# Designed miniproteins, single chains, continued (2): the designs that were tried, part 48

Each design is a single chain, and the fold is of that chain. pLDDT is the mean over its residues in the fold that is shown.

## One batch from the design tools (miniprotein)

Design m5640
Fold by ESMFold2-Fast:
Structure m5640 (fold): chain A 84 residues (1-84)
Amino acid sequence: MDALLATLTHLSDSQKRRLRQLAGEVKSKIKVPDIVALMLAYSSMLSGKSVDELVEELIKQSETEHPLVVAMKMVNDALIKSKK
């Protein structure tokens, strides 16, 4: 987890702490790799959606796609929608 957060040099220390907290909440609800938990946390920060809502979306979409791919799509969608 900490190594992944260290690669996000453009984020403030407060944003990194929030990401760590939200990623911890994801991992408490579902067994996923650290990278997937961080992606859901980041999507939550960008979209304003709750961790519970994003975990439910991940589970539903993971019926047809790998969880890592689903998490990447969720982050990309949140980034696109936040720009307009």
Scores: mean pLDDT 76

Design m5641
Fold by ESMFold2-Fast:
Structure m5641 (fold): chain A 61 residues (1-61)
Amino acid sequence: SLEEFQAFLDELAAEARASTDPELAERLEQIGVEAYLRLQAGEPAEEVLARARRRYAELKA
């Protein structure tokens, strides 16, 4: 849902702001930017969110 999508983006932005690692912060921001651009391009919100969550999980592994 759009509500879940917005909540996820807000969490990514908050984590990026709290990060002391500039490279991690930049990667978190890129996940958010990519998700936003894909949603604006007309991709289904649930697919965009699933992709963003996958990228986030990979980054945190």
Scores: mean pLDDT 83

Design m5642
Fold by ESMFold2-Fast:
Structure m5642 (fold): chain A 82 residues (1-82)
Amino acid sequence: SLEEKIEFAKKKIDEAIALGEKNNAPDAMRLALVAFASLMSTEVREAMVEYIDERLADPSLSPAIKEALARVRDHILSLIEK
C-alpha cells in the first residue's frame, strides 16, 4: 500500500541519517537517499520531502548531515513532476 511504502521510506531516511552520522559520511548518505528516492513514486517522494523537513528541525543533527539532507530534499523536489 502507499501507507506502507511511505513508512518504509521514512525508516530508510532514519537509518541513512543514523549511519551517516555514525560514520561521518554525509555524501554517501546523500547518494543513497537520492538513489532510493529515484526508485519511488511521486506520492512517496512528496512524503519523503515532508519527512526530511521534519528531520532538518532536529537540533542533534550535525551541520554536514543537515546540509546533505537539504541537498537530498532539493534533488527530490526536482524529480517531482507537476
Scores: mean pLDDT 88

Design m5643
Fold by ESMFold2-Fast:
Structure m5643 (fold): chain A 74 residues (1-74)
Amino acid sequence: SQEELLAEARELIDEWKERLLEAYRNGASQEELDAIRREFGRRLAEIMAQLSPADRAEVYRALHLALEEVAAEV
């Protein structure tokens, strides 16, 4: 269902945020950060391909907020 896909996307975004924070705290290289971005970006794209345009917009907003939170703590 769309609700299940949205929940999965939100959980994935939370996991992405936690992994980025851990990587930054551990002094990860740009190559390692790029690998994290590619992995989570691919997984999120697979979910988003199944969502309506409105639901995709909601996911993009959630991702933007999560990335802003990471930037504020780094």
Scores: mean pLDDT 85

Design m5644
Fold by ESMFold2-Fast:
Structure m5644 (fold): chain A 81 residues (1-81)
Amino acid sequence: SSSREQQIKELLEEMRQYVSLESASSILAAGGTALEIVSKRQGKTEEGKKEGEEMIKKSLEKAKEYREKADEYAKKAEELK
């Protein structure tokens, strides 16, 4: 966009998308913990532990990346005010 107001709106839209992705990734990390619990109940403790730990690690890494992107877009929008 060519106007400052339009640029701010576009940056805030990008920020909102990354906030949503961070939230989704945090839910997936919680899912990894649930997978460990379910696997233990089913007698598949070793399988569930490995799968759950990998899911937690990858999802938390993605949540951090998305948070950093959201913060970058928020900062760019603030600098245009």
Scores: mean pLDDT 83

Design m5645
Fold by ESMFold2-Fast:
Structure m5645 (fold): chain A 86 residues (1-86)
Amino acid sequence: MNKEILERLKEALKNPSDFDQVSGKKEPAKYYSVKTSLGFSSEENLEEHKKIFPDSVIVDSLVEANQAIRSGEGETAGEVIKKLEE
């Protein structure tokens, strides 16, 4: 995975309120990554991402991210932050 994408993920996950706005809940948002938003336009980047975040929910679009959030799937922002800390 591109190191710039990883740093962007870390910064976004440190502010769970941004994800809460997407889910519409005041609880910690679940982690979802959108392929296009994170630059996962290549299979190699996607494969590296899965090595770092094997349990993260990867989706093709914001629509699918919203569907997954509503269904209660994926990890909380706090869980992913712990995986990013060393």
Scores: mean pLDDT 49

Design m5646
Fold by ESMFold2-Fast:
Structure m5646 (fold): chain A 77 residues (1-77)
Amino acid sequence: SALLEALQLGAEAARLMREAGVPEEVVKEISDLFLAGRFDEAIALVEEALAKAKDERAKRLLSEARQLLIQARNLVE
């Protein structure tokens, strides 16, 4: 199921964002946008977090989270 795969990608992206040190409030906002099908807005907030990231590990995790959200969008349009 494309929907199930998209939800799994979104859950993994949220895990990576938390590991990168993104505040829970921001992770929740991104998750709410994602579940509402507002993928471009969710991706934009991940890109804002990536721009604010100070260390290479956080940048790597957030780049991966961004790619997972793009993949999820492509699965469900």
Scores: mean pLDDT 90

Design m5647
Fold by ESMFold2-Fast:
Structure m5647 (fold): chain A 84 residues (1-84)
Amino acid sequence: SEEEKVKQLEELQRQGYEATLADDDARALEYARKIAELLGLGEEEQEEMFRGGPKGREINRKELKKMAEVIKKQNPDAELAEIE
């Protein structure tokens, strides 16, 4: 359901942010990929969201913040963690 999707997005975004706070960029990237997949982002949109080449893609707090904006735009009722 759409409610379950929103809850999954909220959980993944929180986990991704917590991973960046722990300096675990690889784990943050895994959560970001799951978010992009749930949002229905195409391969090209995903490449714009992630840094580096296909094998060396990384995510930082700024990129995770951009993903939060996309989640909020498509799901205005989503309660997301604030990325500092």
Scores: mean pLDDT 71

Design m5648
Fold by ESMFold2-Fast:
Structure m5648 (fold): chain A 77 residues (1-77)
Amino acid sequence: MAPTAEDRELVARVEEETEEALRLAREGKLSAEELERAAELARGLAEKLRAAGRDVLAAAMERAAERLAAEAARLRA
């Protein structure tokens, strides 16, 4: 399946927002709890997007969730 132009733009935005969240976490502006909550929300949205057939955007949300959860785990170490 080919992603739509809208889905490609949304993937780029998800990636940009994830990078910003990770940067804020490194600066001490986001807590591990806030990152864990963001990861949980991203996973829930990914499931809904897959159910809607938006697989490319769902995969981007899954990657975002994994990256946010990994950073949260690092902050708790």
Scores: mean pLDDT 85

Design m5649
Fold by ESMFold2-Fast:
Structure m5649 (fold): chain A 58 residues (1-58)
Amino acid sequence: AAPSAAEVARHQLLNRLTNAIINGDEAAVEEARKQGVSDAELEAAKQAAKAQKELAKK
């Protein structure tokens, strides 16, 4: 089934959070947290950022 508009917006928020963590943008991370990002979602974003940094290490 197609995701709802709310699910799409949530997915975009999590992608922005991951990019903010990669870039060290503390303000953008705090804005995402104010948008209601859960602790589990924040941990997932940190793991994704860590994986991307390991790949960029090449």
Scores: mean pLDDT 77

Design m5650
Fold by ESMFold2-Fast:
Structure m5650 (fold): chain A 84 residues (1-84)
Amino acid sequence: MEKLIEELNERAKELLAELDAQGKILEGVAVALQLIGLATSAERVPEELVRAAADALVAVTRNPDDEAARARLAETSRAIAEAE
């Protein structure tokens, strides 16, 4: 668990830096908080599912117009919510 939390924290930091470079720091904060929230919920869901959701968030952050990435994010987020 601690390793997963550390991984998600590093991803959140990277996303914040990327969105800040794009002038979207507030959106970056929201996404970072969502990633950290996933780590908190991960005690009750598989690590693979949490990582899949994180990967989808990163993909959407880097290409917001990627419909496939947005669909993956919605699916993985829903799966995690259902597991809670």
Scores: mean pLDDT 72

Design m5651
Fold by ESMFold2-Fast:
Structure m5651 (fold): chain A 108 residues (1-108)
Amino acid sequence: GVLEIINKLIGAILRVIGAIYELERETDAAAARALAIETLRAVIETLRELLEKTTDPELKEKLEEAIEELEALLAALEADAAASIADAIAVLERAKEILMEVLKSVKP
């Protein structure tokens, strides 16, 4: 139902916010990159699960677009072994924005 979709999206957003706060205290760039990659993978999995369960065409299109954007962010971060802590934070901030846009498209 709609409430399950909203709760899952809020959960994904809160996970990203939590990871950003952890990264603000991180001093190891490799550890920061690993946390951002793990966070993106978990969020993508959540959106794929929601995509399989949704019947709303508008929400389905937004989920497909969000998954594509998040997968591009993940691929770029995985390819950049020298990514800084600031790069990891920027990627998660963008992921948060993408998730917020999906949440705005959910109708009661």
Scores: mean pLDDT 89

Design m5652
Fold by ESMFold2-Fast:
Structure m5652 (fold): chain A 69 residues (1-69)
Amino acid sequence: SSSDKRLLEEAERLLADPRLTPEQKARLQQAVEYFLENVDSDDVAVVVGAKLYLIGEIEDVRLYLKKLE
């Protein structure tokens, strides 16, 4: 979906940010990989969980970057 594409684009943008720590990049990359593995699942709960996991990691990174401004 367009919302799924936007989540992946935001995650890719954040992963390219040189201000992120290696730990933050690893956590966000893990969330991206989990999302890609599960987004096409027939189990709606698994799909929703994968999306919420990715959203949470994106929001955590955004909060960190906002504190640096």
Scores: mean pLDDT 86

Design m5653
Fold by ESMFold2-Fast:
Formats: structure tokens, C-alpha cells, sequence
Structure m5653 (fold): chain A 61 residues (1-61)
């Protein structure tokens, strides 16, 4: 689910693994490189899994 992907992206972001979080969002949710990277930075800076999942759905639409 989008929420499970967002939880993993937040986990990776909290570990400073922003490039891995961006790759996950791009590959699993079909986001562009720029949108995935921006959202991964948000995940690393205290974004919630629910917020990241909602934003990713809007960007992928």
C-alpha cells in the first residue's frame, strides 16, 4: 500500500538515507526524480508516513 511505502521512506529518511527513500518513492509510486527527492527530504525532516503517502498520491495523479 502507499502507506507502507511511505513508512519505509520515513524510516530510510530518518537514517539519513535520502537517496534510498527517493528511489523507493520513484519505483513504487511512479513519482518523477524531482518529486521523489523532494518528498524524501520531507520524510527525513520529520514528515509523517500518512502525510508522505497523501502527498505522493497527489503527485502521482
Amino acid sequence: SALDVAREAVRLGRQGRVDDAARLLRERMGLSDGDAYGLAVGASNGGSPEGIAEEARLLAA
Scores: mean pLDDT 85

Design m5654
Fold by ESMFold2-Fast:
Structure m5654 (fold): chain A 82 residues (1-82)
Amino acid sequence: ELLARIERLAEEAVRATEEGLRALRAGDEEAARAKFEEAQRLGDELVALRREALAAGEDEAEVDAIVRRGLARIQAAGAAAL
């Protein structure tokens, strides 16, 4: 449950980041700002869920692998749009 929620949030944050960058390239500053704010909120929730998963006794290496993969994808999406 918690690990699945972490993975889902990471995927949603990646999508929000990609959509924000697409809007930015199109010159839609309002849409870009809204999507980047959404991505930031999703990222904060991801970090909170990671703490909950670790507190619930989930395997730290497994939790970290899922979170790092998600964060790396968000980072890559941001870098690709430069």
Scores: mean pLDDT 76

Design m5655
Fold by ESMFold2-Fast:
Structure m5655 (fold): chain A 62 residues (1-62)
Amino acid sequence: SPLDRRLEEIRRETMRRVDAATDEVMAANSDPEKQLEELGIRHQEIGEEAQRRMREAREAGE
């Protein structure tokens, strides 16, 4: 269904964004504690955006 395709698209984009953010944080920070803190923040932001986009897609697709 169009909704299923949209949800899958959002999930794949989210996974790519998580990978990119992880690479960026690891490259920019040499301190393990700072890396972990920044990864937590970025992953939370990405996850919240993905959840919002999926919710909007479901509302529009139903």
Scores: mean pLDDT 84

Design m5656
Fold by ESMFold2-Fast:
Parts: structure tokens; sequence; C-alpha cells
Structure m5656 (fold): chain A 65 residues (1-65)
């Protein structure tokens, strides 16, 4: 559902912020990473990706940080 896809994004955004703060990144750097994550999510949703495919892609993005 759209609500479940949005919930996955909201959790992933919070995790990017937490990781960025822990790594000492600037606000501008954290915003850039959040925008990249949102763009990835939006592209997958536009392509009709499943909830599982979106979850896997967001986890891979987080693992790259």
Amino acid sequence: SDAEKQALLDVAVQRVVDIGVAQGLSRAEIVALVNELIALHDALVAQGASLAEIEAALEEFLASL
C-alpha cells in the first residue's frame, strides 16, 4: 500500500539522519543524502516496484553509508 511504502521511507529518512549525525556530517550533507534517498524511493514507486523491492533498495542505500 502507499501508506506502507511511505512508512518505509519515513523510517529510512530517520536512519540517514541518525547515521549522518553520528558520523559528524553537516546539515547540508545530511539534507543531500535524504534527497538522494527520497529520489530513489520516488523512482521505484513510479516504476511500480513492490514493497519488498523498495525495502531491499532502501536497506542497500543505508548499508552504503
Scores: mean pLDDT 88

Design m5657
Fold by ESMFold2-Fast:
Order: sequence, then structure tokens, then C-alpha cells
Structure m5657 (fold): chain A 75 residues (1-75)
Amino acid sequence: GAEAEADDLVTEALQAFSKGDFDRAIELLREAAARHPELRDRIAQWVDFVIRENADKLDPETRARLEALRDELRA
């Protein structure tokens, strides 16, 4: 179902984050939101959580990109 597919994409995004591949992680999150528009708010909440948990580890450009994605998903 849609939630399971979005959870799979989010899991892949988590793996990309753990490897420092922020470009891939952001791409996967955008894909999840595009394929499952009904889950945009859930994905935005997860992105917000990742920003908060990793505030000291994210470079300013990556953080700005994640914040922009979060705000886009909530618009």
C-alpha cells in the first residue's frame, strides 16, 4: 500500500543519510512525497525530526535544503 511504499523510500533515505549521501536522501524524500501526496505531512514531520536530531551534524546548505523541503511539503 501507499504507506508501505513511502516507508520503504523513507528507509532508503535514512540509509542515504547514514552514509552522508544527503543529495540521495533529499531526492528519495521528494519522490516519496510526489508518489504519495496524501503522506506529505507525515514526510514533512519526519524531515523536521531529522533536522532537529542532526542539527549539530548537518552543514548549513544541507540543513537549508531539508528546511526548504519540509516547508514545501507543508505548503
Scores: mean pLDDT 78

Design m5658
Fold by ESMFold2-Fast:
Structure m5658 (fold): chain A 68 residues (1-68)
Amino acid sequence: MPDPVLSPEEKERALAALRETLSKVLDEETVERVMAVAEELYAQGRPREALRRITLILDEAAARKAAA
């Protein structure tokens, strides 16, 4: 299996931080969908792509939160 860019500990922290942040700014259905996508990409050995997706979603969520 390919080595992940993030350690298992870092990956777990990233997922926990993502869930916490999304739960504060997005509805539960959207949070679950995003978490499922992130976990799928990590399982496929694409942690970099998962990080890019997370960053884009967080950026959009932060903009909406600031506007609300």
Scores: mean pLDDT 69

Design m5659
Fold by ESMFold2-Fast:
Structure m5659 (fold): chain A 87 residues (1-87)
Amino acid sequence: MATKEEAELVGEVLRAIGAWLENDVETFTREIKAAAEEAVESVKAGGNPEEDIRILKRLLEMAEQAGNTDAVEALRKAIEEIEKIKK
């Protein structure tokens, strides 16, 4: 069963992918930052850190291909925070 945090993360990921396909850089950056923050909160709430890191790493590849440095930095920070929580 999806938690509120997991459902919000999935929604943000889908919106980011949609924005990337439409070449909407502003919406993509906003949704990626929201997804990054929600993934960290999901893990803090007892979510699956391995799955969240996997999702964020895929989004990171998209952001790097787009040359979106703000999105890349937000995703790297979220991955680092989740990896610290796993320890």
Scores: mean pLDDT 77

Design m5660
Fold by ESMFold2-Fast:
Structure m5660 (fold): chain A 84 residues (1-84)
Amino acid sequence: MVGDILTLRVRLRDGKLGTVKVKITEATASGEAAIGTVISTTVPGFKVGDTVGLGSPEAPLAVGVDVGVTSEDTGTGAGGTVVG
């Protein structure tokens, strides 16, 4: 899990779909929650190098763009939703 890359799909206010790729830096043993660093994004609310929580119970980060998140992970098994 740690070191894996998760690809998330994010729907923007304009109906466009963006992608955020996050490299997992920390994960729970259950895989229910993870912390990652953004390595690639097309969503203006995220920057490369940002730390994001996946499945975190706390979501202190707010995206400046009105985004609807339909999370679909690729090859990590984290199964979380991006927070922030």
Scores: mean pLDDT 57

Design m5661
Fold by ESMFold2-Fast:
Structure m5661 (fold): chain A 59 residues (1-59)
Amino acid sequence: MSAEIRQRMLAVAHEAAETGDWAGGAAEFRELAREAQRLGDYETAREAEHASRVFEALA
């Protein structure tokens, strides 16, 4: 898994939790999922897409 994308996912989650911007967090996770998929890291892409769906449900 890409450590850089994983670190960015944690930053997005922390920012969304602090600001309450769940919709923004969901959009950022969606972009991270696309980036992970482009790099061939399908496991991280799947995790980011799942996180995006969870955050979208909270928005």
Scores: mean pLDDT 82

Design m5662
Fold by ESMFold2-Fast:
Structure m5662 (fold): chain A 69 residues (1-69)
Amino acid sequence: TALEKLQVVAETVQRLKELGEDEAADAFATAVFAGEPPEVAAARAISLAKNPEAKEVIREAARRLTELE
């Protein structure tokens, strides 16, 4: 549902901001809400992420979003 997608994105943005990855967080949320496929949103955010943990957070979020389709 739209609420489940919003929850995944909100949790992901919160976690990325805790890791200091504000730019990656904003890119991920923007791409998802613009209707880009989760894998494309993840690729955009990962290109901006500097922390390996942030990249894994983004990959897991994309996986969760794909399962909600």
Scores: mean pLDDT 85

Design m5663
Fold by ESMFold2-Fast:
Structure m5663 (fold): chain A 88 residues (1-88)
Amino acid sequence: MSLLEEFDRILERFKRGEYSEEDVDKLAAYAYFFAQIGDYKTAARALKAVEEAISKGVKLSPVGEIQYKRAKEILEKNGIKIEDANLE
């Protein structure tokens, strides 16, 4: 399975509210990965989902927190606004 296919399945579960804390950690990892390879649209979608989950009380692992922070920094340095990302 491609990384993008796994990402899409996690996002589909997230949109249904059927996600685990492990799914949110994976979204943080995908945000960082896609930000590093210059896929800012996918990275922003992943970060928006992570920020929504955090707002609902989900706690990231220490690795997930680092990946989330680094992904956000890369997007901000490249002028990408996470609020403009579409989760659909």
Scores: mean pLDDT 80

Design m5664
Fold by ESMFold2-Fast:
Structure m5664 (fold): chain A 90 residues (1-90)
Amino acid sequence: LEEELTERAYEEGVKFAKSHGFNELTAEEIGKIAGEVGRAAVRLGEEGAKRYVEELEKELEERKVPQELIDFLRELGERMAAEVAEAQRA
């Protein structure tokens, strides 16, 4: 579960970066960040993933990263956490 979700988050981040053409971070860097958000959702649950993204948002704001990337990471964290919660109920 953790490895599958982390890998999917990484791939989704890379695809998002390539479609938007960010200059501040490479597609691979964005993929790695997205992968860590997915891992946080598995390890820390919904609240933990939310706090992880909030800390990440502070770092990205300092780098003047576009709001679209921050929004993507927040939505990704929420989706991954929900998927983990469903898997744990089943």
Scores: mean pLDDT 77

Design m5665
Fold by ESMFold2-Fast:
Order: structure tokens, then sequence, then C-alpha cells
Structure m5665 (fold): chain A 68 residues (1-68)
């Protein structure tokens, strides 16, 4: 239920953005395309650890697209 988990989604989204941004900076510094992929996976993991079913669906879609 998206409405019931709104606050948790906002917090998880914020963490995902922060983790993704930091890992993206590291990927640029190391010229690592794998680092960019890991940033996306880390963002999805943060949402899953919060127990978010929308994050679970997002992870499934990312895996189908070839992200780890």
Amino acid sequence: APAAGGAALVVAGGRAVEAGDELARQAVKTHSHLGAAKAGAAAGRIGLEAGNPIALEAVRQAQDAGFP
C-alpha cells in the first residue's frame, strides 16, 4: 500500500539517492561501469531492507534489464 508506506518510501528513496550518488562519483573516479551498476543495486537493496514491496518489484525489473 503506497499511501500507508509513504514516509518509509521517502526515507528509502533518500538513502537510495545518497548511496547511488556517492557510488556514481566513485565510478567516475575509477572509470568503472560496474560501479554505476552497483550503485543502482545498492539503491534497490536499501528499499528491500526497509521491507518495501515496491522496491522488490523495482529490483526484479532491474534484474530483468541485466543489473546485478
Scores: mean pLDDT 53

Design m5666
Fold by ESMFold2-Fast:
Structure m5666 (fold): chain A 74 residues (1-74)
Amino acid sequence: SVAEQVADLTDPEELRAVQRAILEEWVARNGETPLVREIAALLERAIDAIVAGDPEAAAAYLERARALADELLA
């Protein structure tokens, strides 16, 4: 489940490094569009929720970020 996968990602530094690498690739290919910025903001909120011990909120932010990423890649 998404909650189980999120529970394994407890290191905020590792999560931010992965987020940065993905966003750098998307910016390189698509530019700093409003959609890319919204995805970045949602990923930041998901990491904050994981650190706060709220996996349900983290899962919701990740699901929204994924939906926007699907729009970006369409």
Scores: mean pLDDT 71

Design m5667
Fold by ESMFold2-Fast:
Structure m5667 (fold): chain A 69 residues (1-69)
Amino acid sequence: RPLTPAGVLFKRLYEMGFSPKFGKEVQEAIKLLQKRYGLKDDGIIDDETAAKLSELTEEEVEEFLKELE
């Protein structure tokens, strides 16, 4: 199954110790992404957040993940 940019981001977060079990940490990561791109920082993947994630390149996802460290 092909991974979307959102799927790549969540897979990378899981490999870094974030998982669905730690939903609050994943929600905080989504809030940081939303704040970075001027979206509402509620930690919910709505249509605007999903559209922004689909626009992100692999390089932009890796740069964002570095900001989480």
Scores: mean pLDDT 64

Design m5668
Fold by ESMFold2-Fast:
Structure m5668 (fold): chain A 66 residues (1-66)
Amino acid sequence: MDELLRRAEETARREASKIADPAIAAQAEQGAIEQARIAIEVDKRPLSDEEIRTIVRTVAASLEAR
């Protein structure tokens, strides 16, 4: 469990590092990590790296559209 979450945190951080606004980057990273945790704890399946990257991009886009 913890190692799967740590992998998700690493993937989210790498993708979030591409976002120019540090506040948006931090929120997108945190949102992706939270979704990864829910997937492991509730659905008992880890998110793929592609799923995590997609969540980071989606959260960032939604914040930028504000």
Scores: mean pLDDT 80

Design m5669
Fold by ESMFold2-Fast:
Structure m5669 (fold): chain A 80 residues (1-80)
Amino acid sequence: MYTAQILGADGDKNVLLSGENKEEAIEKVKEYLKEKYGEEPKITQISDNEYLAEVNGYAYRIIISESSDMPELEPIRVEL
């Protein structure tokens, strides 16, 4: 099981989404951002466990980890 953490996606809080595999976790990230903004996010892989989601003039960092091992990260969002 994998957990994706979207940094700063809920104001001053991170959004946590889980999937059975890495691909499913990323799909849940896409669905969350699409529902929130009404447009498809552009997902770019930065490293094995880090992705960038660009949507609605913002860049969200996405950290993926195997569940139970994910630390609570600082909720940081970047404006494009």
Scores: mean pLDDT 75

Design m5670
Fold by ESMFold2-Fast:
Structure m5670 (fold): chain A 74 residues (1-74)
Amino acid sequence: GLVLAMAFEIQKRTGLPFERALEIARAVYEAALESPERAFELGTRLLVEEGVPEELARETARIVVEAAMRYLAS
């Protein structure tokens, strides 16, 4: 499903363990149901807290939020 695809994208880009990537993907997906802007901010923050460089965290968060928004618009 979508959350699983988001988790794989996070893992691929950041090298985080899949279980943590899945937790972040789930949190971002839930936030995207309310606000894509808040989902982006949350995703970026969670990735930075895991030691991901800020630029990579922002780009990764943008990609997974865009994927969630495309799914929700369908």
Scores: mean pLDDT 88

Design m5671
Fold by ESMFold2-Fast:
Structure m5671 (fold): chain A 80 residues (1-80)
Amino acid sequence: TPPMSLLSPEEQKLLLELLKRVREKFVPIAEELGKTEDLESKETQEKLFKKYKEILEEEAKELKVPERVAELLFKLAEES
């Protein structure tokens, strides 16, 4: 669970909106990939992580997420 205490209320709202947009775009991609590949395989998981990161970067730029908030999200994703 991300340490929400490190973010202001405004940054928390922006983070939730970012995560919602990423989820809405990522789920269809994961479902499409799951039709032809095993979602439990390391290779497929690496492809999914790459797509997730691409969507996260694109949506963060679109929402004009502060660099500080974007860097925190990337660090949390890399630690997971």
Scores: mean pLDDT 72

Design m5672
Fold by ESMFold2-Fast:
Structure m5672 (fold): chain A 66 residues (1-66)
Amino acid sequence: EEERFEFEREVLLDAMKEHPSLQGLTARELAERTGLSQSTISRLLNRLVAEGKLVKDPRTGAYYLA
């Protein structure tokens, strides 16, 4: 499970790096870009924010690289 999380984490972070946005990327946009489900993306985003790798904009729901 942790090995799968690591793989999915890299896919998500790479998608954010390849498509930088001043407004950030939402969970829906990340799901569309990576092919991962929105529930998988939501779990990854929650963990990455807790790890300090991402920052969430509470107004837009978008995520930025920390």
Scores: mean pLDDT 75

Design m5673
Fold by ESMFold2-Fast:
Structure m5673 (fold): chain A 64 residues (1-64)
Amino acid sequence: MAEEIAKQIEKLTGIKVSPEAALAMENGLALGFSVELIAKYLVKNFGIDEETARKIAEALKKAV
């Protein structure tokens, strides 16, 4: 669930993710997108910094 993804990222990285970004991550994972592709999508569509996106990708790799 998007809320659980956001909570896990905050717990692992200290980064608070918007519900919309969390939903995009959930959808990307469900569609079989790589963690790296999801991070790139967040940078382009949610204005997330490259550095922040890298931390999110690392947290997603650890959670999956």
Scores: mean pLDDT 76

Design m5674
Fold by ESMFold2-Fast:
Structure m5674 (fold): chain A 67 residues (1-67)
Amino acid sequence: SVGEALARKEAEEVRPELGEEAAERLLKQGIDAARKAYEASNGDQSAALAATMEALAAEIRRLREEA
């Protein structure tokens, strides 16, 4: 899905900055968030993508605060 592809892209972008463990954590949480958002949106792909983007941004911020 587009949300899962976005999660993979964001994980690769944080890998050189925050390290491999942070990238793997972001990938796992991003994919889980994308799937849950799609289920919660009853197939509304636009709403699911928006929720996935917000979840990814929040997790990236948390990972940077831990660094």
Scores: mean pLDDT 81

Design m5675
Fold by ESMFold2-Fast:
Structure m5675 (fold): chain A 80 residues (1-80)
Amino acid sequence: SEKLEELRRYADYIVELAKEQLENMVKEGKLTDEQAEELIDRVVETLREYGKKLGVPEDEMDELIARARAELREYYEKLK
């Protein structure tokens, strides 16, 4: 669906921005597990709000959000 495709493109974009933010926090020596989870939670909430605005079905939105959360957590683990 067009709505799901738009949410997917936005998710790809915001996840890449979040990865850059995590890398910058590591360079500043300020990245903790708590700060990483706070950033990931903000990304997830942003995606959920945008998905609801677009009218994406909750099941499809939940799958996309779970993927984004997993990708960011995996990326963070590589930065440790």
Scores: mean pLDDT 86

Design m5676
Fold by ESMFold2-Fast:
Formats: structure tokens, C-alpha cells, sequence
Structure m5676 (fold): chain A 97 residues (1-97)
């Protein structure tokens, strides 16, 4: 259980780092969801945490889609594909809880 929380914390840190590196694709809607994810971790609610991560990545996906329409770069396209993969992974983890 502790290992799952620790892995989840590392994944949220990676999302934050990725957003910082891709400033043109910053989700105004992402901040409330990131806060929600942090609160869920602190309470030890792994289900709520994973649900928050899925919502964060869904918002991030939307922002990458919008960015691709304005600036169709390989970097943004790869970011979108990776975001979609994370959404699927978090959904799989939710099913096992």
C-alpha cells in the first residue's frame, strides 16, 4: 500500500515537471485537480487519488489537442500520446483496487 502511494506521488511530480517544461500547454483548469490529487494522497485515499490523476490527464490531453491545432509539433503530439497512455494505466490501476 505504501509503495502504491509513493509511486503515485512520483507520477504526480512527473506530471508537474512535464507541464512546467511545456509552458505553451498549461491548463488553467489543471491547478484545482492537482490540489485535489494532493489532498487525496494526504488522506491515503488511493481511489480518489487515481480518479484525480485521470481527470488531470484528461484536462492535459485537451490542452495538448488545442496546442496541436495551433502549433502542430512532434513534441506536442508525443505529449498527447503519452498522456493518453497514462490515462489508460491509471484506469487499469483503479480496477485492481
Amino acid sequence: MEELIEKAKKEIEEVIEYIKKNKPVTGENLSPLLREAGEAIEKGDLKAFLEALIRIHEEQRKKFEEALEKEPTEEIRKALEETEAYIEAYKELLEKL
Scores: mean pLDDT 66

